# Designs tried in a protein design run: designed miniproteins, single chains, continued (4). Part 59

Each design is a single chain, and the fold is of that chain. pLDDT is the mean over its residues in the fold that is shown.

## One batch from the design tools (miniprotein)

Design m14040
Fold by ESMFold2-Fast:
Structure m14040 (fold): chain A 101 residues (1-101)
Amino acid sequence: DEEKKEEELRLKNQLVDLVRKIIRVDADDEKKTEELRKKLYELMDELGLSEERKQLIEEIIEIGKKLDEVTLERLLEELRKALLEGASTQEMRDRVQRILA
């Protein structure tokens, strides 16, 4: 179903954009952080992500807050690729660790 594939692609791209927004949000803006977090979890549920995969995305967010802009964009691109390719949680973890090495 081509329409379902297009919708999944859209949702996966929205997930990466939300992760980027959460990483870049001002730490003092609690309301904006809560709104973005709520949208992220709603989107992860729509995509049917496992609890292990949701936990990995949370780990990526926490790591991403500590990275320079160039490394952050490389991390987010690998996250996008892994999601689009349907990579396992372990494969995505290995790809993330390779960027951080």
Scores: mean pLDDT 83

Design m14041
Fold by ESMFold2-Fast:
Structure m14041 (fold): chain A 61 residues (1-61)
Amino acid sequence: SLDEGIDFFFKLLDSDNSGVITREELERFAGMKLSEEVWKKLDPDGSGVITYEELREVLLS
């Protein structure tokens, strides 16, 4: 159930079906620029994108 919700949310943001969410896509969805602290929680490895696994880990923490 939670994984299904995360999948839905990820696919909502990943409108081009690239398999990742960019910072720009997430900021467009939020309607504002994300703080560096929030981004660091979503992208702790500094890749510049969020994978499904990274999003799931953050939301389950």
Scores: mean pLDDT 70

Design m14042
Fold by ESMFold2-Fast:
Structure m14042 (fold): chain A 61 residues (1-61)
Amino acid sequence: MELWELVYKESIKLVPEEKKEEFEEEFEKLKKESEDKPIEEQIGLLLRLIGFALDLELEAK
C-alpha cells in the first residue's frame, strides 16, 4: 500500500541509526496488523508508527 511506504520513508528519516532495527520490526508488525483492516483503523496504526519513530528519536537525545 502506497500510504504505508510513504509513512515508512518519512518516519525512518527521524529514527537514529542505532534504533532503525527496532523501527523496522515495529513497521513490519503494524503493517501485518493492517492487512485486513478498514482505512480508518489503518490510519490509527500509521499514527502509532509515527509516534514510535518520534519516541525512538527522543530516547536517543
Scores: mean pLDDT 79

Design m14043
Fold by ESMFold2-Fast:
Structure m14043 (fold): chain A 74 residues (1-74)
Amino acid sequence: AASEEELLAGALGLHLAEQGDLERAEELLERAVLRQPIPEEVLEEARALPLVSREEIIEKLIDLGVERLREAVL
């Protein structure tokens, strides 16, 4: 199962991708998959986002071509 940090990174990554910032979205999600530290300020930003389902996050990440990251949100 995905950790809270991985789910928060997924939610923020999706939000950034929806804004057209695919580069930052991929960097954030890759950092989460590799278990690299995510800055607390980034996690706080993610917590302020609207709640989305894990399934919606996974589907959107696949659609954006970040398929390898789907395992981080499961």
Scores: mean pLDDT 63

Design m14044
Fold by ESMFold2-Fast:
Structure m14044 (fold): chain A 77 residues (1-77)
Amino acid sequence: GKKKLEEDLAKKNPELYEFNKKLGEGLTPEEVATVTALVLRAAADGMSPAETEEWARSLGYPERVVNAAVEILRRSL
């Protein structure tokens, strides 16, 4: 669930959790969960911010979700 995903992120990546929480003020809870999942997958696969942007766009996510994921990944790497 969304709450469980946020708790897991807080334990594994505290800085990323705090950043995502702040972005959540402008995003729906579902979009926050999507951004978190995209960032974790991109980081695990060693994707660049540019590769992550193209990948997320190819999946049909809204630009605000894509931009949030790219910005978080850029700051976390």
Scores: mean pLDDT 71

Design m14045
Fold by ESMFold2-Fast:
Structure m14045 (fold): chain A 83 residues (1-83)
Amino acid sequence: MEEEFIEKRLKVKTENVQKALKNIRAVRHFREAARAYRAGDEETAIKHLKEALKLYTMSEEDFEKILEAFGIPKELYEKAKKE
């Protein structure tokens, strides 16, 4: 294999792995936030959303998709962003 081809493939794989790991971590945090929200524990839900926001460099569009998938209201996400 040519070095250039290997580097290109490695970059794509690295980006995909990084996105997958960020998505897995985000999913975990959003799952915990959704669970807390359903239990009426808004403080714990906001805490998990804040951790997701601190750690991940995802676009707001990607976060909105995850929020929708887990049934977390966007209003709760906006509170986490402000704090």
Scores: mean pLDDT 69

Design m14046
Fold by ESMFold2-Fast:
Structure m14046 (fold): chain A 61 residues (1-61)
Amino acid sequence: RAAELARALAERFGMSEAQLYQFISSQLATGKTTQAELARSLGLSQPTLSRVLRLMESKLE
């Protein structure tokens, strides 16, 4: 589940889900990496990262 994966990633990096979302969003916003490269760095597939981002955005809106 995307929610469980978001929590697991946050715990792995020692941050909250909100901090993880901020980190991912800022990495993508800087244009220094693509969504596919970021997913690879996090050990995820691009579709999985996309789902996690959509879930986090829905929570914050």
Scores: mean pLDDT 73

Design m14047
Fold by ESMFold2-Fast:
Structure m14047 (fold): chain A 79 residues (1-79)
Amino acid sequence: SASDIEPLLEALDDPDRAVQVDAAARLAQALKENPELVVEPLRAYIPTLRSPFARAVLAGLLRELRTPVGLELAELLDR
């Protein structure tokens, strides 16, 4: 559900890089399984994401999905 995604979005700015990597991987998997629940919360969160490391990790994982929406969100992360 959308409520399961909010903690993952917040974890992208966690001070622990291992937590950031786990959050990015779970978000990429959630986007693959249920894009309808993930696309809009993730699109809204990306402009607020502070960590350059989390941006790079998430962008790479989203590109690996090879989906149009994954590529669009990865491009937003590169801005």
Scores: mean pLDDT 85

Design m14048
Fold by ESMFold2-Fast:
Structure m14048 (fold): chain A 69 residues (1-69)
Amino acid sequence: MKTVTFAVTGITSEASAERVRQALLDAFPEAEVTMDLEKGTATITFPEDVSAEDLLAVMTAAGFPARLA
């Protein structure tokens, strides 16, 4: 597995953080997602065969555009 941190737009509450986390886990059940509300970041541990671009696409589709931190 590999770990990457993303800066995510619109994480302002626990509810918004949970929406992002749920979208990521629905798309990638093997992933481990840690949300940081104060920093507006998601730290994701995911399989080697999944790309950072796949994670960015999921977050954008959920309404939370993200970028590599």
Scores: mean pLDDT 82

Design m14049
Fold by ESMFold2-Fast:
Structure m14049 (fold): chain A 90 residues (1-90)
Amino acid sequence: MDEELARRAGEAAAAQLRALGVDEEVARRFGEVAARAALRYLQGDERGRRAAEILSEGMRELGEAHAAGASPEELTELAREAVRRAEEAL
């Protein structure tokens, strides 16, 4: 059950990034890291919680940047940085 919930959380995150215009490969990677973070968080792993916080903050920054007229390239770089930081936390 936890694996399925984590997978769906990652798919939802990737879909949201695609809707914002983020590069397909980066959106996919963001979703994969989000799924890993969610799974570890659901299992009580503090690293998963930290990674999820980083990705949530990144998603918020992406939404704000998109609303401010950021280019798909700028949004993709923001997403890539969030993925890098989240992977460091895991």
Scores: mean pLDDT 87

Design m14050
Fold by ESMFold2-Fast:
Structure m14050 (fold): chain A 99 residues (1-99)
Amino acid sequence: SIEELVRAELERWKKLDPSLEITDELVQLAVDIAKILVELGFSERYAAPVAVAVAIGIKEGLPKELIVKNVTNLFSYLMDKEELEKAIKEAIERYEKEH
């Protein structure tokens, strides 16, 4: 499931940053973003890691433009940069309109 992939990715992030607290709110935020990315054509396997990075940026209070730039740069080795940037921006905008 998307939730299982999101939880696995958050545990990976916690190994890199032990100060990261995996709260139910952070899991739900990442799941909601991942579902939007899947609707935009991402496989669950790629949606989950991108969504987790976006969710952490949102929780840390980073500006949307900085989240889009940083997450796009982080995952540009896996897929086309322009397509990734558009999808991340769209996912954040849809999440903000729904919440």
Scores: mean pLDDT 86

Design m14051
Fold by ESMFold2-Fast:
Structure m14051 (fold): chain A 80 residues (1-80)
Amino acid sequence: MTKEQQLELTILQFRLLALMVAVELGLRTNAPKEVLEAELKQLREVLEEMRSNPYALSDPGIVKLLEEAEKLLEEAEKKL
């Protein structure tokens, strides 16, 4: 993995974590449905980008983070 590829993967991880926090906060504060749906759409897009990255799938920590993000997505959609 090049330094550039490592930086890109790190940015994707931070984007994923930020969106996970935003969704959890939205659920806890009873944010408007439209806001939650927009955040969930962005979360799905970042998840798809990370799944298409071969270096992400080879990292157990990232795989675990993806599993946690998927569970959060399912819980949020169930509450909407």
Scores: mean pLDDT 82

Design m14052
Fold by ESMFold2-Fast:
Structure m14052 (fold): chain A 77 residues (1-77)
Amino acid sequence: DEEEKLKKIAEILKISVETARLLVRFREGEASLEELEELKKLLEEELKKTEDENERKLLEALIKAIDIQIEHLKEKE
C-alpha cells in the first residue's frame, strides 16, 4: 500500500505525510518545479523545528538535493 509507505517515510524522517508524498514524487523524478519549491519550503519549516542533529543533517541534505533539481529544471524553462 503506497499510503502506508508514505506514513512510514514520514515517521522515519519526522516530517508530515504531505511532505513525504512530495519527497516520493521528487525521488521518482515526477515532481514539477512548483512541487519541488513547495517541498523545499516544507522541509525548511521542519528544519526550523528540529533539535536532533542527525535529523537536521538529513533535512539539510534533502534540501540541497532538491535545490540542485530546481536549478536543473529552471535551466530548461
Scores: mean pLDDT 79

Design m14053
Fold by ESMFold2-Fast:
Structure m14053 (fold): chain A 65 residues (1-65)
Amino acid sequence: MDEAEVAAGAARAELLEAGASEEAARRVQKMVIDMGRPPTGAEVAELAREAGASEEAVAALLAGA
């Protein structure tokens, strides 16, 4: 599997654990795949915000990074 696909799956799981919706988690997964590389923790938080994740979920992601 591409490293980006593995990272995308991990980002989706991280967003769900942070309390983000399935919709937001799927959007971030697609964004990471489109990037073609693993994101940084800060990039995951920014992508989550762009995908419509709550500010609480974004804060949880930043605290976990």
Scores: mean pLDDT 79

Design m14054
Fold by ESMFold2-Fast:
Structure m14054 (fold): chain A 74 residues (1-74)
Amino acid sequence: SALEKELEAQKKKAEEAAKNLIKELKTMSPEDQELYLRIFEHELELEVSKMPEEAKEEFREFMEKLLKEVREEI
């Protein structure tokens, strides 16, 4: 469906943003890492809020997994 394709596109976009963020976070202090992770989480929450109700749960689960992966890489 068009919704599934849009969800997949948004997930790929978020994954690319996370990869770029990981590179920057590795150059930062632990305090700055936590600050920028909170900013990134807030940005993802704003994207979730814009999703149709049918997509919100799946995107939130993806977001939580992505944030965990970012934390594990730094």
Scores: mean pLDDT 83

Design m14055
Fold by ESMFold2-Fast:
Structure m14055 (fold): chain A 72 residues (1-72)
Amino acid sequence: SDTQQRIQQGRQQSIDDVRRGGDYLRSIGNTQTSQQIYDYVDQGDIDGALQIMRDFYSSLSVDDRMDFNRYI
């Protein structure tokens, strides 16, 4: 039961996560990637925003990933 509620909750969590990722990127001066994430969110393409965030995370050093994980 509550599959609909779980889907809605998971969607909202994903939106919150990508927005935090966008905010983090802006805070470290990566305004271009931050804007791309916000544009995908505004278009309702949360999966696209998540993919950009995952690609960015994979490009980070170990130390930078630790900082990113602290922010999210």
Scores: mean pLDDT 76

Design m14056
Fold by ESMFold2-Fast:
Structure m14056 (fold): chain A 92 residues (1-92)
Amino acid sequence: MSEEELEQMLEDFRQFLGHAFPWLSEEEIETLVEKAREVYLKYKDKFSSENPLGELLEKVVRMLSEHPEAVPELLAAKSADEFWEILEKYVP
């Protein structure tokens, strides 16, 4: 995946989050996109999927849908590692 393709997919994801989860602020959406980007870049070589970014973004969407009460914990993650650990805790 090129840098441009990655940024376009993340921009589409940002727009999707604003439409699908109108209770999220723009700041919260930007935090989720930024953390997802960092997780993907750090762990992309460890995913066995044909679409590792899509799998990661799907986990974020599932977290927002299935565990909205835990979203503040996810947003408070200080690192890509912590963000990934929280996702694996709620949506393994």
Scores: mean pLDDT 80

Design m14057
Fold by ESMFold2-Fast:
Structure m14057 (fold): chain A 86 residues (1-86)
Amino acid sequence: SLLEELEEIKEEVKKEKNPGDTKVMVKLTSKAVAALSKNKAPQEVIELVARTGQEALVLSQTDPEKGKELFLEGLEEAKEMVEEYE
């Protein structure tokens, strides 16, 4: 399910030891956006994850831990929105 895919991505983010690596943040954001798009999530949810991933990428260049936290918060908000839309 989409919720299970988003939870797996959250676990990958939590376990990531190099969140300051640009390639890692791009890959995780792309994976989350792809999962949402494949499951036909509302455009608002897709845009939230894409925006939060980009903000987390920028933040992770100076504070990798805060960038990681920001992305996790965005994924959790996306999960809540998806649950509300069923």
Scores: mean pLDDT 81

Design m14058
Fold by ESMFold2-Fast:
Structure m14058 (fold): chain A 103 residues (1-103)
Amino acid sequence: LPEYQELAKKAEEKIKYLLENRDLSLEEAQELLEEAEKLFDEMSEILLEKDPSLKETLEQTRELFEAARRRHRDDSRSLVNLALSLYEQVLGMSRGLITEANK
């Protein structure tokens, strides 16, 4: 699979896991959010290689998630929801790449 499709599959698997395992500890939620941020950063790197015009939008999105993490650092449910949102962003980014490739 292309690298972006492998990242998308990983994000999809994590979303499925989180939908089945809603009752996570604060430590587990923080770890999952860190994993989600890494996947977002890797997908952003691939997107920027294809479309450098996305840089500002991706940086703004990253800053918003960092601000939200800081605001909710002691709330496992909020951190799980942030991780889910970030994994969904990775899936959306991958769909954009697939659409462009099939043009």
Scores: mean pLDDT 79

Design m14059
Fold by ESMFold2-Fast:
Structure m14059 (fold): chain A 87 residues (1-87)
Amino acid sequence: SEIEKLVEQYNALVAQRAALVQAGAPQSQIDALQAQADQVVDQYLKLLGVPADIQKKIKQLREAVLAGAPQSEIQALQEEIDKLLEK
């Protein structure tokens, strides 16, 4: 239930952000929604008991995916997460 609510909040914020981008809104407004989405993901990862260093890398991976970063950058971040999980 709590996890489902966080997923719904994240999806709503992502949709709002996409609508602002489509409308040509100021970057500051787009960034503010991204910051709210980031907080929801941080809460979700805490509920899953993910360590803070892994949470940070997962957040970086998500930001890279959302920004349309090259596959090489996405793979490098995934490899860093895999190394942290081997601790």
Scores: mean pLDDT 78

Design m14060
Fold by ESMFold2-Fast:
Structure m14060 (fold): chain A 72 residues (1-72)
Amino acid sequence: DAELEEAYRRGARAAEEAIKQVGVEGAKRALKLAVRTLRERGVPEELVRAFEKGGQDAIKAAEEGKSVEEAM
């Protein structure tokens, strides 16, 4: 669904920006806070989960890049 895809993209983009500003660990904390805030505001759970997954996937991609570099 378009709404779920947009929520996912917003989560991924927010996490990418947070990583640039506060690093991976800071981005993980920011994502948890954002998810909590969306739930408190009554955003539908399906959209909250899509947003969270987008953010988690972006953070995981950044971590995997570092793991590959460390393995070399």
Scores: mean pLDDT 80

Design m14061
Fold by ESMFold2-Fast:
Structure m14061 (fold): chain A 60 residues (1-60)
Amino acid sequence: KEKEFLEKMKEIVEKAQKRLDEYLKYNPDLTLEQRLALAREISDETFKEMKKIYEELKKK
């Protein structure tokens, strides 16, 4: 269970980083404030997804 959780967490973090990089590539004119807000949003979504995976593994 723990090994599966850690592997899924690493995958989610990697996907979140790629998503951020692609979004910044698509929107090169983002201000520093907008870039920071985007980073926070992606962080929050990543945390929620990790929590959801933890709950799903706990039910197994």
Scores: mean pLDDT 76

Design m14062
Fold by ESMFold2-Fast:
Structure m14062 (fold): chain A 67 residues (1-67)
Amino acid sequence: DKKKVEAIIEILKRSTDRLLQLAEKYGIPLEKVRDTAIRAAVEMARTFGLEDKIEELIKEVEEHIAS
């Protein structure tokens, strides 16, 4: 379901942005935010039956952090 994948990507990007803001405020290294965001992508993929999309979701999160 394309809409399901798009909804998960939106949630992951929004959550990553909030984590980045919080990390900047409290001096948390970017590498820890990246690790947390990748783990969130994997867990959401598993929860919503998108295990075949794990690599795509990770790539979307990593590209979002890099931009």
Scores: mean pLDDT 85

Design m14063
Fold by ESMFold2-Fast:
Structure m14063 (fold): chain A 100 residues (1-100)
Amino acid sequence: KKEEIENTQLELEFETVKFLYELRGEEIELERDGDTITVTRKKDGKTTVESLKLDEFREKMTERLKEIIEEIENGTSEEAEKFLKEQEEKLRKAREEFAA
């Protein structure tokens, strides 16, 4: 059940990353295989594939998301804020359901 909460959190993190990249006009796809996250990015017509450990993924994506959020703050902040709030609420509900 703790694993289910962690899986829900990771799923919401994936949705958030994809949403924020798409707001910048970049394409990103995230796939999980155990503790390894495969990140496929399309940038300037080039496709890059990178495999990261879960901790490395979170660290790298946290850094990248800060950059994206800072850029969005000047244009699409209301849409991004609403989406992030919805994802946070979904995670909160999941944690409440599995709180044991």
Scores: mean pLDDT 69

Design m14064
Fold by ESMFold2-Fast:
Structure m14064 (fold): chain A 66 residues (1-66)
Amino acid sequence: DDRKKLEEEMKEINEQMKRYEADNTPENIRKMMDLGVRALELAVLEVYAKKEGISLSEAKKDFEKN
């Protein structure tokens, strides 16, 4: 369940990246960088969730509470 949601989010990020890449304005480059950071955050979140034996939702809450 959680893994499928993660894969779907990553797919959506990749599709958005491709759309912004088609029009290389400075604003679109910034949006692509933001999407890249979010993709990395999701990848780290998956590793953390697996290591702690918790759901992706709980892992996300832990990382949002700084």
Scores: mean pLDDT 76

Design m14065
Fold by ESMFold2-Fast:
Structure m14065 (fold): chain A 94 residues (1-94)
Amino acid sequence: SELDELIAKIKAAKTEEELLEQTKALVEYIKRQADAAKTVAEIAAVRAQMLEAASVVAEVMKKLNVSKEVQDEIIELLQETEEYLEAKLAELRA
């Protein structure tokens, strides 16, 4: 799947720049899946995928000893994505 390929690229990242680039690609993918979702259950499934992928990003950040600046940027991207999913969920419940 596209998600499995994105997770594989995140795991394969050798630099903080590569990890940041792949995290941005992951966020784009999650937002596209959220935009395509038509039900609360579909958003819940997308959120579960995001949480699994975010745990992989966190593990790779530790492995690469990522700088605080890049760590903060990655954390902000993941937080923004969670907020995007929460907003989409609220829209579908309205």
Scores: mean pLDDT 89

Design m14066
Fold by ESMFold2-Fast:
Order: sequence, then structure tokens, then C-alpha cells
Structure m14066 (fold): chain A 83 residues (1-83)
Amino acid sequence: SAQQVDDLESQIDQLIEQTRQALEQGDLERAQQLLEQLQQTYSQLTELALTLFPNDQEVIQKLQDLGGEIYELEVELQRLQQQ
């Protein structure tokens, strides 16, 4: 449902912020756990959103933006793990 998409988007926004905070604090174990949860939740959102709104350009753009943010967090975690 559209409500489930909104709920997953809100959950992802919270997980992104929590992951950023963990990375800023140098808590790499916490950041890894949050990033794994974030990737799973993003996959669920993508599948649901594209099923419900396959031709919605706003939805597609939001998924691309979220995917980009998640990728940047993954890269930052990998960079910090090399220290």
C-alpha cells in the first residue's frame, strides 16, 4: 500500500541519519549493523514502490537519491575501516 511505502521511506531516512551518526562517532560496528539493515529496508522499499508506482518519476527519482546516499555511506564505512 502507499502507506507502507511512506513508512519504509521514513524508516530509511531514520536509518541513514543513525548510520551517519555512527560513522561520525567512529562506531564502525554499529555503522555496519545499521548499513546492513538500511540495505535490506531499501530493497523492500524498491520492490514495493516499483510494484505500486512503476511509472511514477517522482518515486523513481526518490529511490535513486536514496540509493546514492546509501552508496556514499557504504564508501565512507569502507574508508574508515582502512584506518
Scores: mean pLDDT 87

Design m14067
Fold by ESMFold2-Fast:
Structure m14067 (fold): chain A 59 residues (1-59)
Amino acid sequence: GVHRFTGKPGEVATSDDGVKVIASGGEPGELVFAQDVETGQLGLGLVLAPGEFEAYNLP
């Protein structure tokens, strides 16, 4: 699904639905990688604003 996160690069960010990831940084509009902390699954993400991103292909 699609999950929205707030957090800084390299730290654990948690979505409103409880998904936890560690993401690379980036500028707004850039692609990032978000890794699920529990499963190790990689999601592709998009930076929406400084400290905000969404991630795809996560549970």
Scores: mean pLDDT 75

Design m14068
Fold by ESMFold2-Fast:
Structure m14068 (fold): chain A 61 residues (1-61)
Amino acid sequence: SALIDEMVAEIEAMLRAGASEEEILRFYMDFVRRHRLSEEEQRELARRLKEVMDRYKAELA
């Protein structure tokens, strides 16, 4: 969905700006709450966020 695509794009931008894992997780939590995402949207977003954070963390190692 467009909302999830927007969120993923913003997380990618935050990562490029050097945002921490904690900052990205806070942004995710705030976004979900602010936009009142459905359970399906929350599951998809959580999955995508987990993949992005896992990759980022692995690349830093």
Scores: mean pLDDT 75

Design m14069
Fold by ESMFold2-Fast:
Structure m14069 (fold): chain A 60 residues (1-60)
Amino acid sequence: SEIDAAITALRSKDLEEFIAAVQALGPMDREEAEAVRLALRGLSGEELFAAMKRIPESVL
């Protein structure tokens, strides 16, 4: 799934690819939004703030 691809990019330390994949999702359902929130909680503070600036507010 698109969410799985985004999380895989994040695990390879490709934060830009993760952000781009999340931005490409369009309207997220509840399960997609929860998966993104859980992935964000795994980030360092600096990475988390960088992602939060660019990921849709509806996920935060």
Scores: mean pLDDT 68

Design m14070
Fold by ESMFold2-Fast:
Structure m14070 (fold): chain A 79 residues (1-79)
Amino acid sequence: MSGEELFKKLILSKLGPNGKDTTTPPLEKLIPSAFVRDPSAVSTEELADWIKTELTKHGFPPLSDEEAKKIAEYIKSLF
């Protein structure tokens, strides 16, 4: 499964079609502020670890290191 597909299944499906699930962090909160300021300053491994921590904090199913890395690579591709 691609990072985009994992992101859509684990994050967007929890938000629902209208983004009304208030227990799910908005996309912006899943990206550390340091990454938003300079995407090149944050490694894929650092971003993957951040995503794993945030998703666990918000009650998402646990991600493997490989799944978290794929999601991190997808997010980096958006910047």
Scores: mean pLDDT 66

Design m14071
Fold by ESMFold2-Fast:
Structure m14071 (fold): chain A 74 residues (1-74)
Amino acid sequence: PNPLDLLTPEQAAQLTALQRRALQRLVAGEPLERVVAQFEAEMAELKATLTPEQQAAADRIQASLLRLLEQLAA
């Protein structure tokens, strides 16, 4: 099952915006450590507004993007 299916359209759009910003910052030449720290901070704020099931889905999405950011920075 797609983790995004557990989120409302508004929550999914918010999460997608956070992912897009992280990728844009990395492409703009910001250090990986700064991009990761900001993304984790923004994700923590979003997750605080979610149910436990939605938080688990957001955690999976966060882990996938962090892996992608590391691959792109290598």
Scores: mean pLDDT 82

Design m14072
Fold by ESMFold2-Fast:
Structure m14072 (fold): chain A 93 residues (1-93)
Amino acid sequence: EELKKKAEKAVKLYEAYRNNRIDEIDQSEIDELIKWFKENKDNPEKVREFTRLFYKEMYKKNIAFNETEKILAEMAYAMDFPEKRKETLEKLK
């Protein structure tokens, strides 16, 4: 699915950025992502789904750089699994 591939690419770009490997990032890939967000700025459901897939990919690759990202990534992953969703919500209490 197109959104999943864009989210996977975004996670790779974000990982490179957080590890100070900015010189390894193709500016055209950043421009492509910015264009996609501009084209979908008036479609909150698509932006929300992209964000969910982004954090889910971050969780799967264990790329979270702080506790907030770790929580968001775990929550995004848990949304596909009701049992994991309940467990994650209990941890936030």
Scores: mean pLDDT 73

Design m14073
Fold by ESMFold2-Fast:
Structure m14073 (fold): chain A 88 residues (1-88)
Amino acid sequence: SRMEKALETLERLEEELERLMEEAGVPEEVRERVRELFERAREAIKEGRIKEAQEYLNEAVLLLFREMAALGHPFGKEAVREIEEAAA
């Protein structure tokens, strides 16, 4: 179903982001915020609010992009590109 595919995609994105955050040494406060946004996106998908879910995912991607750029992480731009392509 569409909902099942969306939830599977969200799970894969969350796994990718957790890996990137671990490798980049992202601060716990930022990691908690990203996890919160993914949880809100998951709830929105389950309720059929796909546009709202996409907005939460975009917020998470932008937050992570800003943090990785601020940390000077060598993969910051490439990581954001991969996440944006997966979220689109």
Scores: mean pLDDT 77

Design m14074
Fold by ESMFold2-Fast:
Structure m14074 (fold): chain A 59 residues (1-59)
Amino acid sequence: SADAEKAAAGAKAAAERGDAAASGTMGYQSGLHNGREHALAAAQAAAKGDAAASAEWAT
């Protein structure tokens, strides 16, 4: 969906600038469209400060 794509793009952009909190939030939003497992994994990666891993779970 367009909303999931927009959230995933936002998560990747946030990860590129090292913003783990923003990446986690947008990855969580994208994950809600793809399944709760993706959303939870993105949030957990962000909590560990891993912006890149959080963005990966957005897609």
Scores: mean pLDDT 67

Design m14075
Fold by ESMFold2-Fast:
Structure m14075 (fold): chain A 88 residues (1-88)
Amino acid sequence: ALEELRRLVEEAEAKARELTQASMADVIALFEEAGREAAKLENSRQLTAHFDTAAQAGRALATGDAKVGSRSFLALTELARRLLEQAE
């Protein structure tokens, strides 16, 4: 449901604002769950692709990608919120 997807994005945003080493994996897991939930919706290709990209970016940070961090995760959640508003 769209409401469940919004809940997942809100949780990811909250964790991204107060990002710690311990919460990094949680944010990635929330993006992966959001991608699975988005895939259940009709005409959700852009939203599903966005969450898949966000999860991949998070995994790249874990392997030494210096460009991905709290600011990047917050930008990804803000874009997801805009895509969800358009899907309404």
Scores: mean pLDDT 73

